Designed miniproteins, single chains. Designs and how they scored, part 102

Each design is a single chain, and the fold is of that chain. pLDDT is the mean over its residues in the fold that is shown.

## One batch from the design tools (miniprotein)

Design m3546
Fold by ESMFold2-Fast:
Structure m3546 (fold): chain A 77 residues (1-77)
Amino acid sequence: LKELEEEIKKEIEKALAEEGVEIEKLEVEVLPTTDPEKAKEKALELKKKTGAEYGNATTLPEKGVSVAVAITLKEPP
């Protein structure tokens, strides 16, 4: 899980950098569940904990996991 979190974090940073977007703050947590509601709850918790601008969650059913992200960009929404 921790290795997958680091991998996903790097992929997000790379994708945004290629679009010319700079990240102010990024936190990623991988959950061993495909339940989208649990993923959303974790994203909200990360957003509150970090003070990030956005909390997003996605489910990766092929991998049996969900990803919760809290992110602040140097640019507004």
Scores: mean pLDDT 77

Design m3547
Fold by ESMFold2-Fast:
Structure m3547 (fold): chain A 73 residues (1-73)
Amino acid sequence: SSAFLAALAARLAADPAFAARWRAFAERLQAPLEQIAREGNLELAKKIQEVLAELAETRDYEAAFARLEELLA
C-alpha cells in the first residue's frame, strides 16, 4: 500500500493531466461509494476493492479506470 501511495503521489506531482483525471475520477466515485455504504451492495464494493488491489500491484491506471467505469455504469 505504501509503495502504491508513493508511486501515485509521484505521478500526481509530475503529471498535471493525470492529476486532473484522477481528481475527476475520485469525485465520480463519491456518490456510488455512498450508495454502496447506504444500500449494502457488498458485491460491488468487493469488485471495486479488487480493481484497487490490482492497480496497487500493476500500476496500470488506464486499465483500472476502464474497469471502474464499467462497474459504475
Scores: mean pLDDT 75

Design m3548
Fold by ESMFold2-Fast:
Structure m3548 (fold): chain A 106 residues (1-106)
Amino acid sequence: YKKEAEVEVDLPAGDLTVSVRVKAGNFKVTVKASNGQEATASGIASNGYAVARLALKDVEAGAKLKVTIESKGPIGDDDIEVNVVGRTPGRTVRQKKTVKAEPVKL
């Protein structure tokens, strides 16, 4: 099973930590930035939800993140919660978005 979502980053340019929470068992998540940088992590299931955390470096302001979720079992139709934490010199900024994931055309 595979689903995708896009998230636009409204944070200043810099390093990002991305956390993805989804209603699924164990899953693999890949986040790809518009500059071609990508990171992959595995989600750990807890209380019917799985969470994956990823680090991306040198992401541009207003960048689009493509979130791809892969699971051996069904992925829930609930909205995916995406938390983005950006670090600029002397400041931490946060963005929380809930996005609907679409099935990937195989």
Scores: mean pLDDT 71

Design m3549
Fold by ESMFold2-Fast:
Structure m3549 (fold): chain A 94 residues (1-94)
Amino acid sequence: SPLEKIREAAQKLLEALLDPNASPGEILDALVAFMTAVDTVRDKMSPEAKKLLREFGEIVEEILTNKLSPEEREEKVKRAKELFEKFLKELEKE
């Protein structure tokens, strides 16, 4: 169930990033929970999985650090979700 915990934590993070009522603290808590879940499998990550995780993190950081329109935010969250799904598939190969 480490993959299930990672999937659930990622879902909560992406939902918080799309929620205009989410506080900065709620987003930070979701991000910390996600990184904690990911750390449980970090020793088993291929170089490709690590690259996909980094690219996912870069998109999340762009969402957090830029003043985005609702439409721009939705598009970036969609790209983050696509990167995350690739990351999970790479982890499932291990």
Scores: mean pLDDT 84

Design m3550
Fold by ESMFold2-Fast:
Formats: sequence, C-alpha cells, structure tokens
Structure m3550 (fold): chain A 92 residues (1-92)
Amino acid sequence: MLSEKEFEAEVALALAEIQVAIMKNSKEPITDEEAEFLIETLERAYKLAKEAGNQKLIEDVRSIAEEALRILKEKGASPEVLERFQKLLDEI
C-alpha cells in the first residue's frame, strides 16, 4: 500500500513524464517557464520519495531528470536551467 507521500511522488513523476514527452515532441522552443515547472515538479517528487524512503521512486526521479536534461540540452535551454537539473542529479 502506498503512503500519501509515495502517492504524491508518483503523481508528480507522471506529470514530469508527460511534460518531458511534450517537450521531446514539440517543434517549438522550450521556454524557461516550462523548464522551471519541470524542475520544480522533479525536485518535489525527489523530496517526497526521499522522505518516504522509497528507493525505486528516487531512481525513477533520476531517470526522468536525466532524460529531461538531455532533451533540454538538445533544444538549447538556458545554462541556469541546465545547472539546476545537474544539481538535482548530483544530489540523487
């Protein structure tokens, strides 16, 4: 049975996966606002997963963040956004 924190982390991860898919398939430039919303969603998911002690969810956050960073680099996201993703990955 999932705890409330695990459930919230899974919801945040699902939202992040949808955002990454949209960004990957979009022909439009990624805005800093879109990238910041994704970063905040992943940071929240990591915090909740860590507080719940769920290693699988922590690994899922890492996987999505790594894919997001690759897509953002390819699409020319700002260095400030890229550094924030790298800091999250370095903490995980």
Scores: mean pLDDT 83

Design m3551
Fold by ESMFold2-Fast:
Structure m3551 (fold): chain A 94 residues (1-94)
Amino acid sequence: MLEKWKEKFAEYEKMSVDELIRKMTELSRELDAVLTPEQLREVGRLTEEAYKAAKGIPERAVAVYQRLLEAGFPEDVAEKVADLVILHEVLMLK
């Protein structure tokens, strides 16, 4: 599991700022289409908890992914949120 997110981190590090923003926008739009405002707030809360529990970008993605699955979110939603975590963190490094 951690290795998958390390590979995504390395992939996203190679992307330009414009490519990162485009991908983040696409994923955010997809999540907005399938989640209610209450579910979006819960995603935010669980993401904050994951950030407190984990250090490192791939480790934070794993923590977010696992917490969303434990909360009953679909796997595709959990993967998209974890991807957004890595994309955001990579963007902050540029």
Scores: mean pLDDT 85

Design m3552
Fold by ESMFold2-Fast:
Structure m3552 (fold): chain A 72 residues (1-72)
Amino acid sequence: MDEALRELYEVAYETAKEKLAKEKVPSNEVVQLSVEAATRYADEHGLPLSRETIEFVAKLGAGEAIAEHNRA
C-alpha cells in the first residue's frame, strides 16, 4: 500500500515537472494533468485506491513539483 501511494506521488510529480519544463502552463492546469496521469496509472495497474485518495496524493506530488519550479 505505501509503495503504491509513493508510485502515484512520483507519477504526478514527474508529470508536473516535465510539463513545467517544456511549457508555460498555469499551475492549476499542471495539477489537473498530474491528477489525470495518476488516475490513468492507478487504473492501468489495478491499484485498490479510492478516487479521493488518488486525487489527494496526485495533488501533493504536483504541488511539490510546482513549488520546486517556482524556487528555481
Scores: mean pLDDT 80

Design m3553
Fold by ESMFold2-Fast:
Structure m3553 (fold): chain A 72 residues (1-72)
Amino acid sequence: MTPEERARLQQVLAEVDSPELRALVQATLDDPSRRPVLLSALRELSRAKPGGRPHGLRDREAARRALAILRA
C-alpha cells in the first residue's frame, strides 16, 4: 500500500461516522486485498435511498465522499 493510499484511508475514517465502514477501512489497512469489499460497501451506501431516517442523507453523502477520496 502506498503512503498516499494509506493517507486517503485515514481521511475516510475522519469523514465517515459508520462503525461498519470504519471496521472495513481498518481491515483494508491490515490487508489491502480487502479493498474491493470496502468499495462494494461504500457503493451500497452511496446508492442507498436517503429515505426518512435522520441520518440518511449524511450517510449517503459520506459514502460518496469516501469513494471520491479513495479513487483520487
Scores: mean pLDDT 72

Design m3554
Fold by ESMFold2-Fast:
Structure m3554 (fold): chain A 86 residues (1-86)
Amino acid sequence: SSFEEKIKEVRKRLEELERLLAEARANGVLLDDELLQKLEEIRELYKTYTEKLRNYKENGEPGMEEIKKTFEELEKKLNELEETYL
């Protein structure tokens, strides 16, 4: 898959998590600080990945290896969060 397709997939997963958390809050469920912190870490990694991909398209930097590593870290963190809370 292209990196743009990967961005789309991660965005959908984040939107589903946000919806689930909003529904839980609406039903009176208390969200712990650890969950919220992990979600913020994932959002920052997503932002970093998107910025690195943009820079690669504009300037050829950073290299594809760094973009791939950032995506792998993002996928790992997102999978860990989903396994813990879904």
Scores: mean pLDDT 77

Design m3555
Fold by ESMFold2-Fast:
Parts: structure tokens; sequence; C-alpha cells
Structure m3555 (fold): chain A 93 residues (1-93)
């Protein structure tokens, strides 16, 4: 499961660099879904809850900015989301 989440994070980063904002949101959403499923079998630390919540808020913000045509703001939120997921993955090792 962690390997699949790491794959989705790398795919999200590639899509951000390609400026495929909708593809990046899709892969980021799938990464957060996979993390949520992983958390069903684990007790979370307060820091892990904070990181997951912050990433979820950034995903919602990216969707909102896409709906307004603000692709640059959406890409920035997606970059920040990727950083939070990477930090969360380091804690899950």
Amino acid sequence: MLQEIERLVRETERLIEARDVRGAVDTASRALQALAELFRTRELTPEQVRLFTAASILLAGAWFNISLGNEEDALEELRNLVELIRELLEQLK
C-alpha cells in the first residue's frame, strides 16, 4: 500500500510539471484515498492527522481553483499537497 501511494505521489508530481492540472488532482485524490484506507488499519498520531487534514484541505482548494479557472493557484496547492503527503509517508515508515 505505501508503494502504491508513493507511485501516485510521483505521478502527481509529473502531472504538475506537465501542467496537467486535472490529471494531477485525480492522482492526488487517489493518493489521499489510499492513505485513508491505510489508516483504517493503523492508529494515527496527532501529527499524522494534522498532515492528512491539511493535505485534504489543499485538495479541496485545488478543485475550487480549477472550477474558477485559476490553474496556477491549483498547481501551487497541489505542489504543497505533495510535500505534505511526502512528510506523512516518511512518518509511516
Scores: mean pLDDT 86

Design m3556
Fold by ESMFold2-Fast:
Structure m3556 (fold): chain A 59 residues (1-59)
Amino acid sequence: SALAEALAAETGLSVEDAQALVEGMRAGDDSPGLRLLLSGRVSAEQANAASRWLRSRGL
């Protein structure tokens, strides 16, 4: 989605990982973000940046 592509561009996440976070936030589920963090694919700083950006977009 356009939102996932924008999130990826702002945070350095892959579009696939950004899409999972967008879908999780819309569903009220933080599990995708937690899974990415625990797998070491995303830093805590990237996760925080993504969360702040999504909240600024009303998610």
Scores: mean pLDDT 76

Design m3557
Fold by ESMFold2-Fast:
Structure m3557 (fold): chain A 102 residues (1-102)
Amino acid sequence: SSDKQQIKELVKQFFASKDPKEKAKILKQIAGILKSKGANDVAEALEKLAGYVEAEDWGGILLLLKMPEEDLSPLDQIFAKLARLFRMGDEEALTEFILSNL
C-alpha cells in the first residue's frame, strides 16, 4: 500500500537527517500514519521517542534502556525496542518492525 511505501521513505529520511527537530517531525509523521490505521500503541511509543529526540535527551533514552523489561510498562517495552532499532541504524529491521504492527 502507499502507506507502507510512505513509512519506508520516512524511515530513510530519518537516518539521512542530522537535525534532531527534523528527526522528531519525521517520527511524528510515521506515528500519524500508524494512528490512521489503528496501530495506536506503536504510534504512542514513536511520539514518546520523538519527544526525547527533539529535546536531545539521549541520557533519558539510555536510562530507560537500562531498566529490566519486567519493570517496563507495555508502552515502554515498545519504546525500548524502537529505540534499540533506531540506534542500530538498520532501516530494514526498523521498517519491518513498524509495518508488522499494521
Scores: mean pLDDT 85

Design m3558
Fold by ESMFold2-Fast:
Structure m3558 (fold): chain A 97 residues (1-97)
Amino acid sequence: MEEELRKLLEKMREAIENQDVEKLKELLEELYKKDKELAGEVAFQGAGHAILIKADEEVIELLIEFAKKNSPKEKEPVIERLEEAREAGEALDAPPE
């Protein structure tokens, strides 16, 4: 179980970095079939990573939407902060070094 999840997480990260929306949807659906809450958690972590690397809005939005729908309710405020970071991230990133 854990080793399969690790492989899915690795593929998830690769899909985010490659901005492959279709592959990302496939991986999220596979996770959802195994564990709905875990799929939401992975999508939440993926959304944070996608925002940090400034991935396409389509990728970020997919991950945030999936996380909001499938994560524990306790995570809703943190997910909303990710949405704010997505909108503000372009303007309020650290000054260019």
Scores: mean pLDDT 72

Design m3559
Fold by ESMFold2-Fast:
Structure m3559 (fold): chain A 97 residues (1-97)
Amino acid sequence: MLYVILTARNGKVSLADSNFPKVNVFENYAEITVPEDGKVEVHVLEGEVEVRVLPSGESATLKAGESVVFDVKKGDVIQVRPLSEKAIVKINYYPYE
């Protein structure tokens, strides 16, 4: 299983932990590149975040304790943007068998 843990403070994103091969962190958002077709589960542990899947444009806004699952394709990009001053989000990826 692949995962990413992102933290935000004052709206600025940091990579806390990951075993994903391709994660890009920008000042106020992060992008995770999907390696193969599968599912992505996003859990917000603290704060509020917006998650968007590109190029499909599927999106969700999640608060602490909420989660969403997206079906994803190889090469899709998951964008995570903090909407609160402090956030902690965990993203799990499950390939299709």
Scores: mean pLDDT 84

Design m3560
Fold by ESMFold2-Fast:
Structure m3560 (fold): chain A 55 residues (1-55)
Amino acid sequence: MLSERQINIAAALQSLLDNGFSEEEALRIVARAAGVSPATVREWYRKAQELGLRP
């Protein structure tokens, strides 16, 4: 049920976390780039994890 855009945003967050960014900083960076709130990015990331997409 995630769109390609939502999957790509979740993947971008995971990439920043893998590179040592804090969760708060990674959420802020991705949210600014995507034009959505950090809470929205966190929700899409959570759903991506539940769907078996990369942790």
Scores: mean pLDDT 79

Design m3561
Fold by ESMFold2-Fast:
Structure m3561 (fold): chain A 72 residues (1-72)
Amino acid sequence: SSMEEELKRAEEELEKLREELEKTMDQLNVSPAERARALARFERARELLLAGRISLDQAKAYVELVKLELES
């Protein structure tokens, strides 16, 4: 079904966002506590997306906000 394909594509895009988030954290040399917090926020976005509570675009926006807050 299209919904199953959408969820798989969403998971693949979230994995790319995770890799980019981790690269950003490595470049900024964030503390282990900040890294754990950022990854927990990413996992929350993933959980909400897979539960159908938010859209992929909303999940992407949330992860981008996490990255921007790390750069602040």
Scores: mean pLDDT 83

Design m3562
Fold by ESMFold2-Fast:
Structure m3562 (fold): chain A 81 residues (1-81)
Amino acid sequence: MVEELKREIQEAIEALQKGDRKSALKEMGEAYRLARQALAAGLISRETLRTVFEAMKAIAEGDSKKGLEYAQKALEQLEAL
């Protein structure tokens, strides 16, 4: 679960860096779904879930720079690769 969450966030970061906002939003949406499950399982903090949500929201609003910053922060909070 946590490793899959990290993978989805990393894929969203790569999509943002390539200018593919549609793919980034899809991957970050999957990351948010996994983060909710991970929180329910006691595997991540509420702060991490909030960071993933803020990344998804920023991407959805067209703020790719803010989306990238929050996605990177979420990956760091998950003890990034």
Scores: mean pLDDT 85

Design m3563
Fold by ESMFold2-Fast:
Structure m3563 (fold): chain A 89 residues (1-89)
Amino acid sequence: MEMEEELKETVEKANEEMREAALDKENGLKKGEEVWERMKEAMTKFDPEGGKRMDESREASRYAAKKLREIGDTTAKEVIEERRRELLE
């Protein structure tokens, strides 16, 4: 299907551009957002719910990253102190 070929090309190009964005300290975030928006548009054309599922997956990933950081921040000092105590005893 024409739609499937277009989606495949968009995803392959998006993967390359996302790798470039990850290495770009100045414009990486802007480039990443542009690539994400383009990929979401292609997914929505292929499957109307595809774009929504991408947004939901991204929100879930961001939420998980935030929670993981909160847990890390909470326990990091305790873990360091426990290890120091273990090494001194």
Scores: mean pLDDT 65

Design m3564
Fold by ESMFold2-Fast:
Structure m3564 (fold): chain A 66 residues (1-66)
Amino acid sequence: MSPEVEEARRLALKGANYIQEGDLEKGEELFEKAVEKFRAAGEDAMADAVERHRELLIKEQEEKAK
């Protein structure tokens, strides 16, 4: 994979970890950076998958807060 795609994957994994630990703000920032890098690399399908995963993780954390 290109260096941009590898960096985007690392950012997405880090973002998921922060959200699961309860740091939604930091996790969202990292996911945004990952999506931007995937789109810049022309990997729109990967960017869409990452956005969908972010939405699911945030929803799960919000449901735990109810």
Scores: mean pLDDT 81

Design m3565
Fold by ESMFold2-Fast:
Structure m3565 (fold): chain A 82 residues (1-82)
Amino acid sequence: SAAELAQALDDVARALKEAIEKGMTPEEAGRKGVEVLRAHAPRLTPEQRAFLESLAETLRGMTKEQLKQVAEDLEAASRRLR
């Protein structure tokens, strides 16, 4: 559902921000975000899962600044879906 997707995006954004705030490396923060995305996969439609797989690929190799921007964008997207 849109609500499940919104929750997944919000949880990923929160995980990325918390990891960065705690001084984790960009690689560690990105991995944490991917873990949270995968945890939501069983509750999502096939189309939503495909979207999250694309998002997980996008998180790989990002800088701290890029991850922070993605977290802000995901929070905004989550709010628009509610």
Scores: mean pLDDT 79

Design m3566
Fold by ESMFold2-Fast:
Formats: structure tokens, sequence, C-alpha cells
Structure m3566 (fold): chain A 58 residues (1-58)
């Protein structure tokens, strides 16, 4: 796996554990994977993760 794929897979697994549906978790993981592949900083990834949790009501 590339680093981007690892970030997406971990985010998907964590969101599923938090109660997200498989579809919501996959979409969120794909979004974070794309941001990481574009060179997003840790702060940007953290902010995106918090926004995703807010959108999902988690």
Amino acid sequence: MSGAEVIGAVAEADLRAAGASPEQARAAGDKLTALYAQGASGEELSAAGREILRELGL
C-alpha cells in the first residue's frame, strides 16, 4: 500500500468503529486519501477528519 492508501484504510476502519456506515466510512477514507496524496499537512488532515465527524453526527 502507498501512504495515501494506508491513511484511507485506517480512517475507514476508525469511522466504522465509531458507528459510521460502510458507505460513509469508505467515502471519508477516500477523501482523506486524496488530501494526503495532494500533500495535505497533519493539521489539514486533522481538520478534515473533524469536519467528516461533524457531517456524520459522530
Scores: mean pLDDT 76

Design m3567
Fold by ESMFold2-Fast:
Structure m3567 (fold): chain A 90 residues (1-90)
Amino acid sequence: TSVTSATVTPETVKEGGTATLTATASSAGTFTWLLEVEGQTHLVKTVTSTDGKATLTLRNLSLDDSGTYIPRVTNSSGSGEGSVTLTVLP
């Protein structure tokens, strides 16, 4: 199992705005969204997917929401990861 695409729209957004993150995997499974900032990893959300697609919508963004988001897909066949970077401006 692998993450075949990971995207964020928009990549750069002003504080208070909204961004949508989308990940697509080669097979269905559990998607875990992680945020990596300054070498620390934080759990954002876990979603079960039946179609191999997961979407994370972030609203009312703060500067603390800037960083690298890592969608991880896990199922009985294994796991895979992708990455997308979101920049939040003042």
Scores: mean pLDDT 80

Design m3568
Fold by ESMFold2-Fast:
Structure m3568 (fold): chain A 74 residues (1-74)
Amino acid sequence: STAARLEELAKEKRPLTEEELEEAYRLAKEMFGEEEAEKLREYLKEKNYRGLAEAVIERMKGLKKLKEEYEALK
């Protein structure tokens, strides 16, 4: 799944390859939309791979919480 792959890339302790960074950006765009993916691109420009990973994990947690809140309204 897109979410599982994005979380796997975000938790990687080594520096991501250019191909993995491109994959992470594409998955983030699919999950969070283009505007949020552009914010993550700023971490790539700064070569802040730790900040990128932390931001992705934070966004993943936010989506899970929103899904749970939506299901509770039914």
Scores: mean pLDDT 68

Design m3569
Fold by ESMFold2-Fast:
Structure m3569 (fold): chain A 63 residues (1-63)
Amino acid sequence: MEEVREAQELLRELGLYDGPIDGKLTPEMREAIRAFAERFGLPKDDVLTPELLEALRAIREGR
C-alpha cells in the first residue's frame, strides 16, 4: 500500500496520474505505470516493481 501511494504521488508530479492517492492499484494507476515505463525505456509492465519505484524516486530527486 505505501509503495503504491508513493508511486501515485511521484506519477502525479510527472503529470502521468490524475487519480486519488489511495494506495490502490486501479486501472488508472496501471495506465500511469505503463506510461512511465514507456517514456523512460523501462520494461512495459502494469505492476509496480522495485526498479520502477527507484526510477520514480531518482527522477523526483533530480538524479
Scores: mean pLDDT 75

Design m3570
Fold by ESMFold2-Fast:
Parts: structure tokens; sequence; C-alpha cells
Structure m3570 (fold): chain A 83 residues (1-83)
């Protein structure tokens, strides 16, 4: 159902963002590790949202894009602090 898929997508997004925040804090001296973690997290979000898109393609796309934006913002800030 749409409500269950949206909840799963939001929970996955929150976990992915929290993991990215942890990498950003731990790898502040290694901007390449932050960049690679962000790329991997973005791919994971895209694949996960694609699986859930069978019940709500538009909703999954919106949640995925919002999650990816948050991951990119966290990575950008961490890389700027490392410079």
Amino acid sequence: KKEEALKEAEEYGDVAVAAMESVAEGAIKNPEAVKEAAEKAIKGVEEYMKKLSEVDEEGMKKVGEATIKRIREIAEEAIKKAA
C-alpha cells in the first residue's frame, strides 16, 4: 500500500542520512572518503526507491530526490570543513 511504501522510503532515507552524517563526522580529514560514501548512499537510495516505485512511482521519486539532496548537502559541508 502507498502509506506503507512511503513509511519504508522515509525510514530508509532517515537511516541513509544518519549514516552519511556519521561518515562526515568520522572522516572530516578525508574528503575523498566522504565523497565516495555520498555516491554509494545516493546509489542505495535510488535502487531502494526504484523497488518501492511499483506502488507509488511519483511519491518514491519525491522522497528519493529529497533524501539525495540531504546527503549531498551533508557531504558538501563536510568537504568544505575538511579544506
Scores: mean pLDDT 78

Design m3571
Fold by ESMFold2-Fast:
Structure m3571 (fold): chain A 75 residues (1-75)
Amino acid sequence: DDLKEVEKLAKKVEEILKNWDSMDEKEREKAFEELAEIEKKLKEIMSKYKVDDPKAKELKEIALRPLREEARKAL
């Protein structure tokens, strides 16, 4: 269930972004490592789909949701 896996990864990104401003340097380094692992997993999942696959578009929207929400809050 790639959809469920992408939602789990997106939730982890959201949690990291929400806590970012309260993190010290050590916590931020750990968060960067976790984000790198999440990115790797997302690339592996996305590589299964064709560029114009509706499923790929759905997964991309879910994966990018936390980043879009954080960018909106920063404005």
Scores: mean pLDDT 77

Design m3572
Fold by ESMFold2-Fast:
Structure m3572 (fold): chain A 82 residues (1-82)
Amino acid sequence: SAEIQKLRDELSSLTEQAVALVKQGKLPASKLRDLAVKYTGEMLRAIGDYLDTGDEAAYDAEVKKILSEAVAELKALIEQAQ
């Protein structure tokens, strides 16, 4: 959906900002890695859970929730690094 695409674009932009802060020594690489591991795991579980149901609305809602939480946590991490 367009809403999911906007969240993906925002997450991508925030990830680039976080990587730049890690390279500058302002953000611990371990904190970014821990977030990446957490949200990759949640996304793979969501995909697995919904593939057999064909319920696109339930899948879209879960993906939107996961991406929204990832964006919020990454934004907070970036703000703390400033």
Scores: mean pLDDT 86

Design m3573
Fold by ESMFold2-Fast:
Structure m3573 (fold): chain A 101 residues (1-101)
Amino acid sequence: SMERYKERLKKDPDDFTAYIGLAVIYARQGNLEKAVEYLKKAVEIGLSNPSKLPEAISDLSGFMRSYGIPDDAERMREALRKGDKELAFELAERTVRRLTS
């Protein structure tokens, strides 16, 4: 539920996996703007925390494989490895919009 992810973020504001969970919930509610915002926040936290980057690559590409196109998941892995924030944001937004289809 949404409350579980919000409680996780109260305890750890850098819990990027909780931001991904919130993005899925907001997308399913039709709130694409908030869904994109939360997913972009997950990307930013993953890229700004080198110790969390391998986990962020796995989780974000896994999210895209589950809800998007497999080719976009591979592009997300490469974008995150290279620190290409703009491409990662574009891929995240495309995946969120697909969640409402």
Scores: mean pLDDT 80

Design m3574
Fold by ESMFold2-Fast:
Parts: C-alpha cells; sequence; structure tokens
Structure m3574 (fold): chain A 86 residues (1-86)
C-alpha cells in the first residue's frame, strides 16, 4: 500500500532525526558533567533498543508501532533537554 509506505518513510525519517538530536544532547550532557557514566549508559541502552525496535517495525510496516517509538524518543529528548537546563 503506497499510503502506508509513505507514512512508514515519514515516521522513520522523524525517528532518525530525533535519534540524532538525542545523541547530540547526550554527548553534551556527558561533556558538561551533568550525567553520571551509569545514567549515560542507561540512555545509550534506551537508544540502542529503540534503533533495533524501529528496524523491526519498519520491516513490518507497523505505523502504530513506529509512532510509539517516536513518542518514546520525544520523551527521552525532553528529559535530556531538562538535564542540560540544570
Amino acid sequence: DEAYEKKVKELVAKIDKTLEEIRELLRKAVEEGKLSEFDAGSYETAIAVAETVKRILEEKKDVKGLEEVLEFLEKLKERLEKILEE
């Protein structure tokens, strides 16, 4: 279905952009000493899990699952932004 393929591509692009932004925020938070190595490892694990799940959902063309991954990553990004404000 062409409509589902377009939605999958748009969601994957948004997820990839959000992952890029999260990695940059995580790098900055670690560099500024605002995250412990343990907490940084927890964020890195969450990113790795999200990347793996995104890949599986993309192959399945699971639009709802991809939307849930995007929402999870947007919340993760918000947490890192708050850490950097402190």
Scores: mean pLDDT 87

Design m3575
Fold by ESMFold2-Fast:
Structure m3575 (fold): chain A 68 residues (1-68)
Amino acid sequence: MVTLEDARTMIASGEVAFAAGDYAAAVRAYELVIGLLESERETLSPELAELLKEAQARLADAKRALAA
């Protein structure tokens, strides 16, 4: 079970990597948290569902930066 704190920590790790220009590490961090949250998608709290959307948006941004 993924906690709100665990999901926030994983997203924060991706944000730190993105800010450092390590887009590959950012992609990995966002993909990991998305995979964990999607495994429980039908039973997610509203807060975890919003973090899933946030991680998906951040992953898209990181993939675009990596491709540039």
Scores: mean pLDDT 81

Design m3576
Fold by ESMFold2-Fast:
Structure m3576 (fold): chain A 68 residues (1-68)
Amino acid sequence: MPSFEEAEAEIKRLWAEHAASLSPEQLAQVVAITREAGRAMRDASEEERARIAVEALERIKAIVAQAA
């Protein structure tokens, strides 16, 4: 299971690699997922932040896979 730092780094890597290839709709979905995760993390313990980040990463990976 990736740590919070590993999940965050992977999200940033996927964004840097694929953002230019995503449609405006897919970009909006990725931004929405990231903002939703950020809001959830405000009320979460440090341990729960890792789980939230991993869940967001998996959702973003699914969107990116359609564009790859």
Scores: mean pLDDT 77

Design m3577
Fold by ESMFold2-Fast:
Parts: structure tokens; sequence; C-alpha cells
Structure m3577 (fold): chain A 75 residues (1-75)
């Protein structure tokens, strides 16, 4: 079991392209440091990353929103 700081971040994104950018950023060590700092946590470069994506229909026809949940853990 992981015991240590855990950061959970949920983003609502307008497109697959925005989702891909967010995933790329969190997989970058510098990106992870920025995300951790925004949550008040210092993360090592080898922090464990877990990703969950969901798609939600918009109330408007032909639109959808994507949700990305990121869990970052330091052991």
Amino acid sequence: SLTGPVVNITLELESQEALDRAIRDVLDPEGRRRWGAAAGVTLPDDAVVSLRTESHPSSLPGESRLTLTVTLSAD
C-alpha cells in the first residue's frame, strides 16, 4: 500500500486534443512538479501517475465534455 502524499486533480476538457496535452504535461517531470506545487505538494521525478478518463454528454446537441482525473503519489 502506498503511504505518502497523494494529489488528486480533476480537469474538465473541451476536446481530445486538450486531453492529450494534459496527459503529456503530467507525464513530464516538470509538469508533475507544477501540478504538485499547485496542490501544495512537492513530488519527486519518479512519482507514481494514475490516469482516469470519462466522457460526458453536453446538454447541447453534438457536444461532449471529457473529464481527466490524475492521481500523483510519492512513496
Scores: mean pLDDT 71

Design m3578
Fold by ESMFold2-Fast:
Structure m3578 (fold): chain A 63 residues (1-63)
Amino acid sequence: MELSEEEIREIAEESGLSENAVRGIYTLLKAGFSREQIVQLGEKNGYSREALEKAIELVEERL
């Protein structure tokens, strides 16, 4: 299932991440990366674990 631009915006607002970060999370999940791999990559780019885990949860609910 493909996320719409509106769903990406909603997830960004709810998680506190940028829309580009949410698109990145969606792309990595669709490619088969684990939650932990995505969180570790995001933390290296300055995002909080809490925000990343919230965004992953919201994306997975729509897949």
Scores: mean pLDDT 83

Design m3579
Fold by ESMFold2-Fast:
Formats: structure tokens, C-alpha cells, sequence
Structure m3579 (fold): chain A 89 residues (1-89)
């Protein structure tokens, strides 16, 4: 539905802003940013389909944490991405 699509677009905009911040700080590479963005988009789309949406802030933060930790196994990077994402919520 259009409402779910608009929510999804807003979530993607927030994660883009967080990833851009990390890129500007030299914390991640462009390749890592692309991988994280794709994984986040896939995970959020799946959860929206399962729950009917919208997702809570805590649920979105959990997606960021789970995706980052699963992909890179890096707790420091995970915490940095979570904090950047929270600033753009």
C-alpha cells in the first residue's frame, strides 16, 4: 500500500543520512555503505510485510544492529552506525 511504501521510503532516507555521515567521517567505505543499505532495505521490507507496519524506533535500531553485526562481525562499527542512525530518527 502507498502508506507502507511512504514509511519504507522515510526509513531508507534516514539510513542514507546515517551512512553518509559515516562515509564523511571515514568510518566506512562506499562499498560497505552500499552493502549495509541493501541489507537494511531488504530486512525492513521483510519486517513491514510480516507486521503490516509501521515499525517502532527500537525495531528499526534492532535492524541496523542485526544487519551490521551479521555482515561485518564488528561491534564498534555496529555501535557507530546505530548512534548515527538514532541522530536521524
Amino acid sequence: ASEVEEQFRRYLERVREALRELLEQGVISEKQAEALFRAFAEAVRRRLRETGGPLTEDELVDVVRDVTLDMFMDPLLTDQFVEAFRRHL
Scores: mean pLDDT 84

Design m3580
Fold by ESMFold2-Fast:
Structure m3580 (fold): chain A 64 residues (1-64)
Amino acid sequence: SAADERGLEGIAKASEEVLKVAQEIAEELRRIGDGLQLAIEGRRTGDQALIAEGEKLVGGPVSL
């Protein structure tokens, strides 16, 4: 039992909060990354539909 070790309790709580925040950040980054890849490909090929789809996923205009 580590019930009297304040450091271990603090580390456990901090680790849980970091994992929660990391999951939220990972979800947003994946969405943005997908959108950026579409927008980049659309600009490379001149495909306005791909640019529009990419910008929807990013949540705004993408300038390179």
Scores: mean pLDDT 80

Design m3581
Fold by ESMFold2-Fast:
Structure m3581 (fold): chain A 56 residues (1-56)
Amino acid sequence: AAMAAQRRADFRALAEKQGPVATEYRQRVADLEARGAPQSELDRIAAEFNERVAAL
């Protein structure tokens, strides 16, 4: 129980750090979609974002 509560607090703090990163990611994805970028391009950006978040 205590470990679960600590993990939730950790996720909250991580989410606060992700704010600016999430904003940048959304802008890039929206721009790529507007330009008709292929799924592979979107997947690459998603993978980079996911790895960076995991490394935080």
Scores: mean pLDDT 70

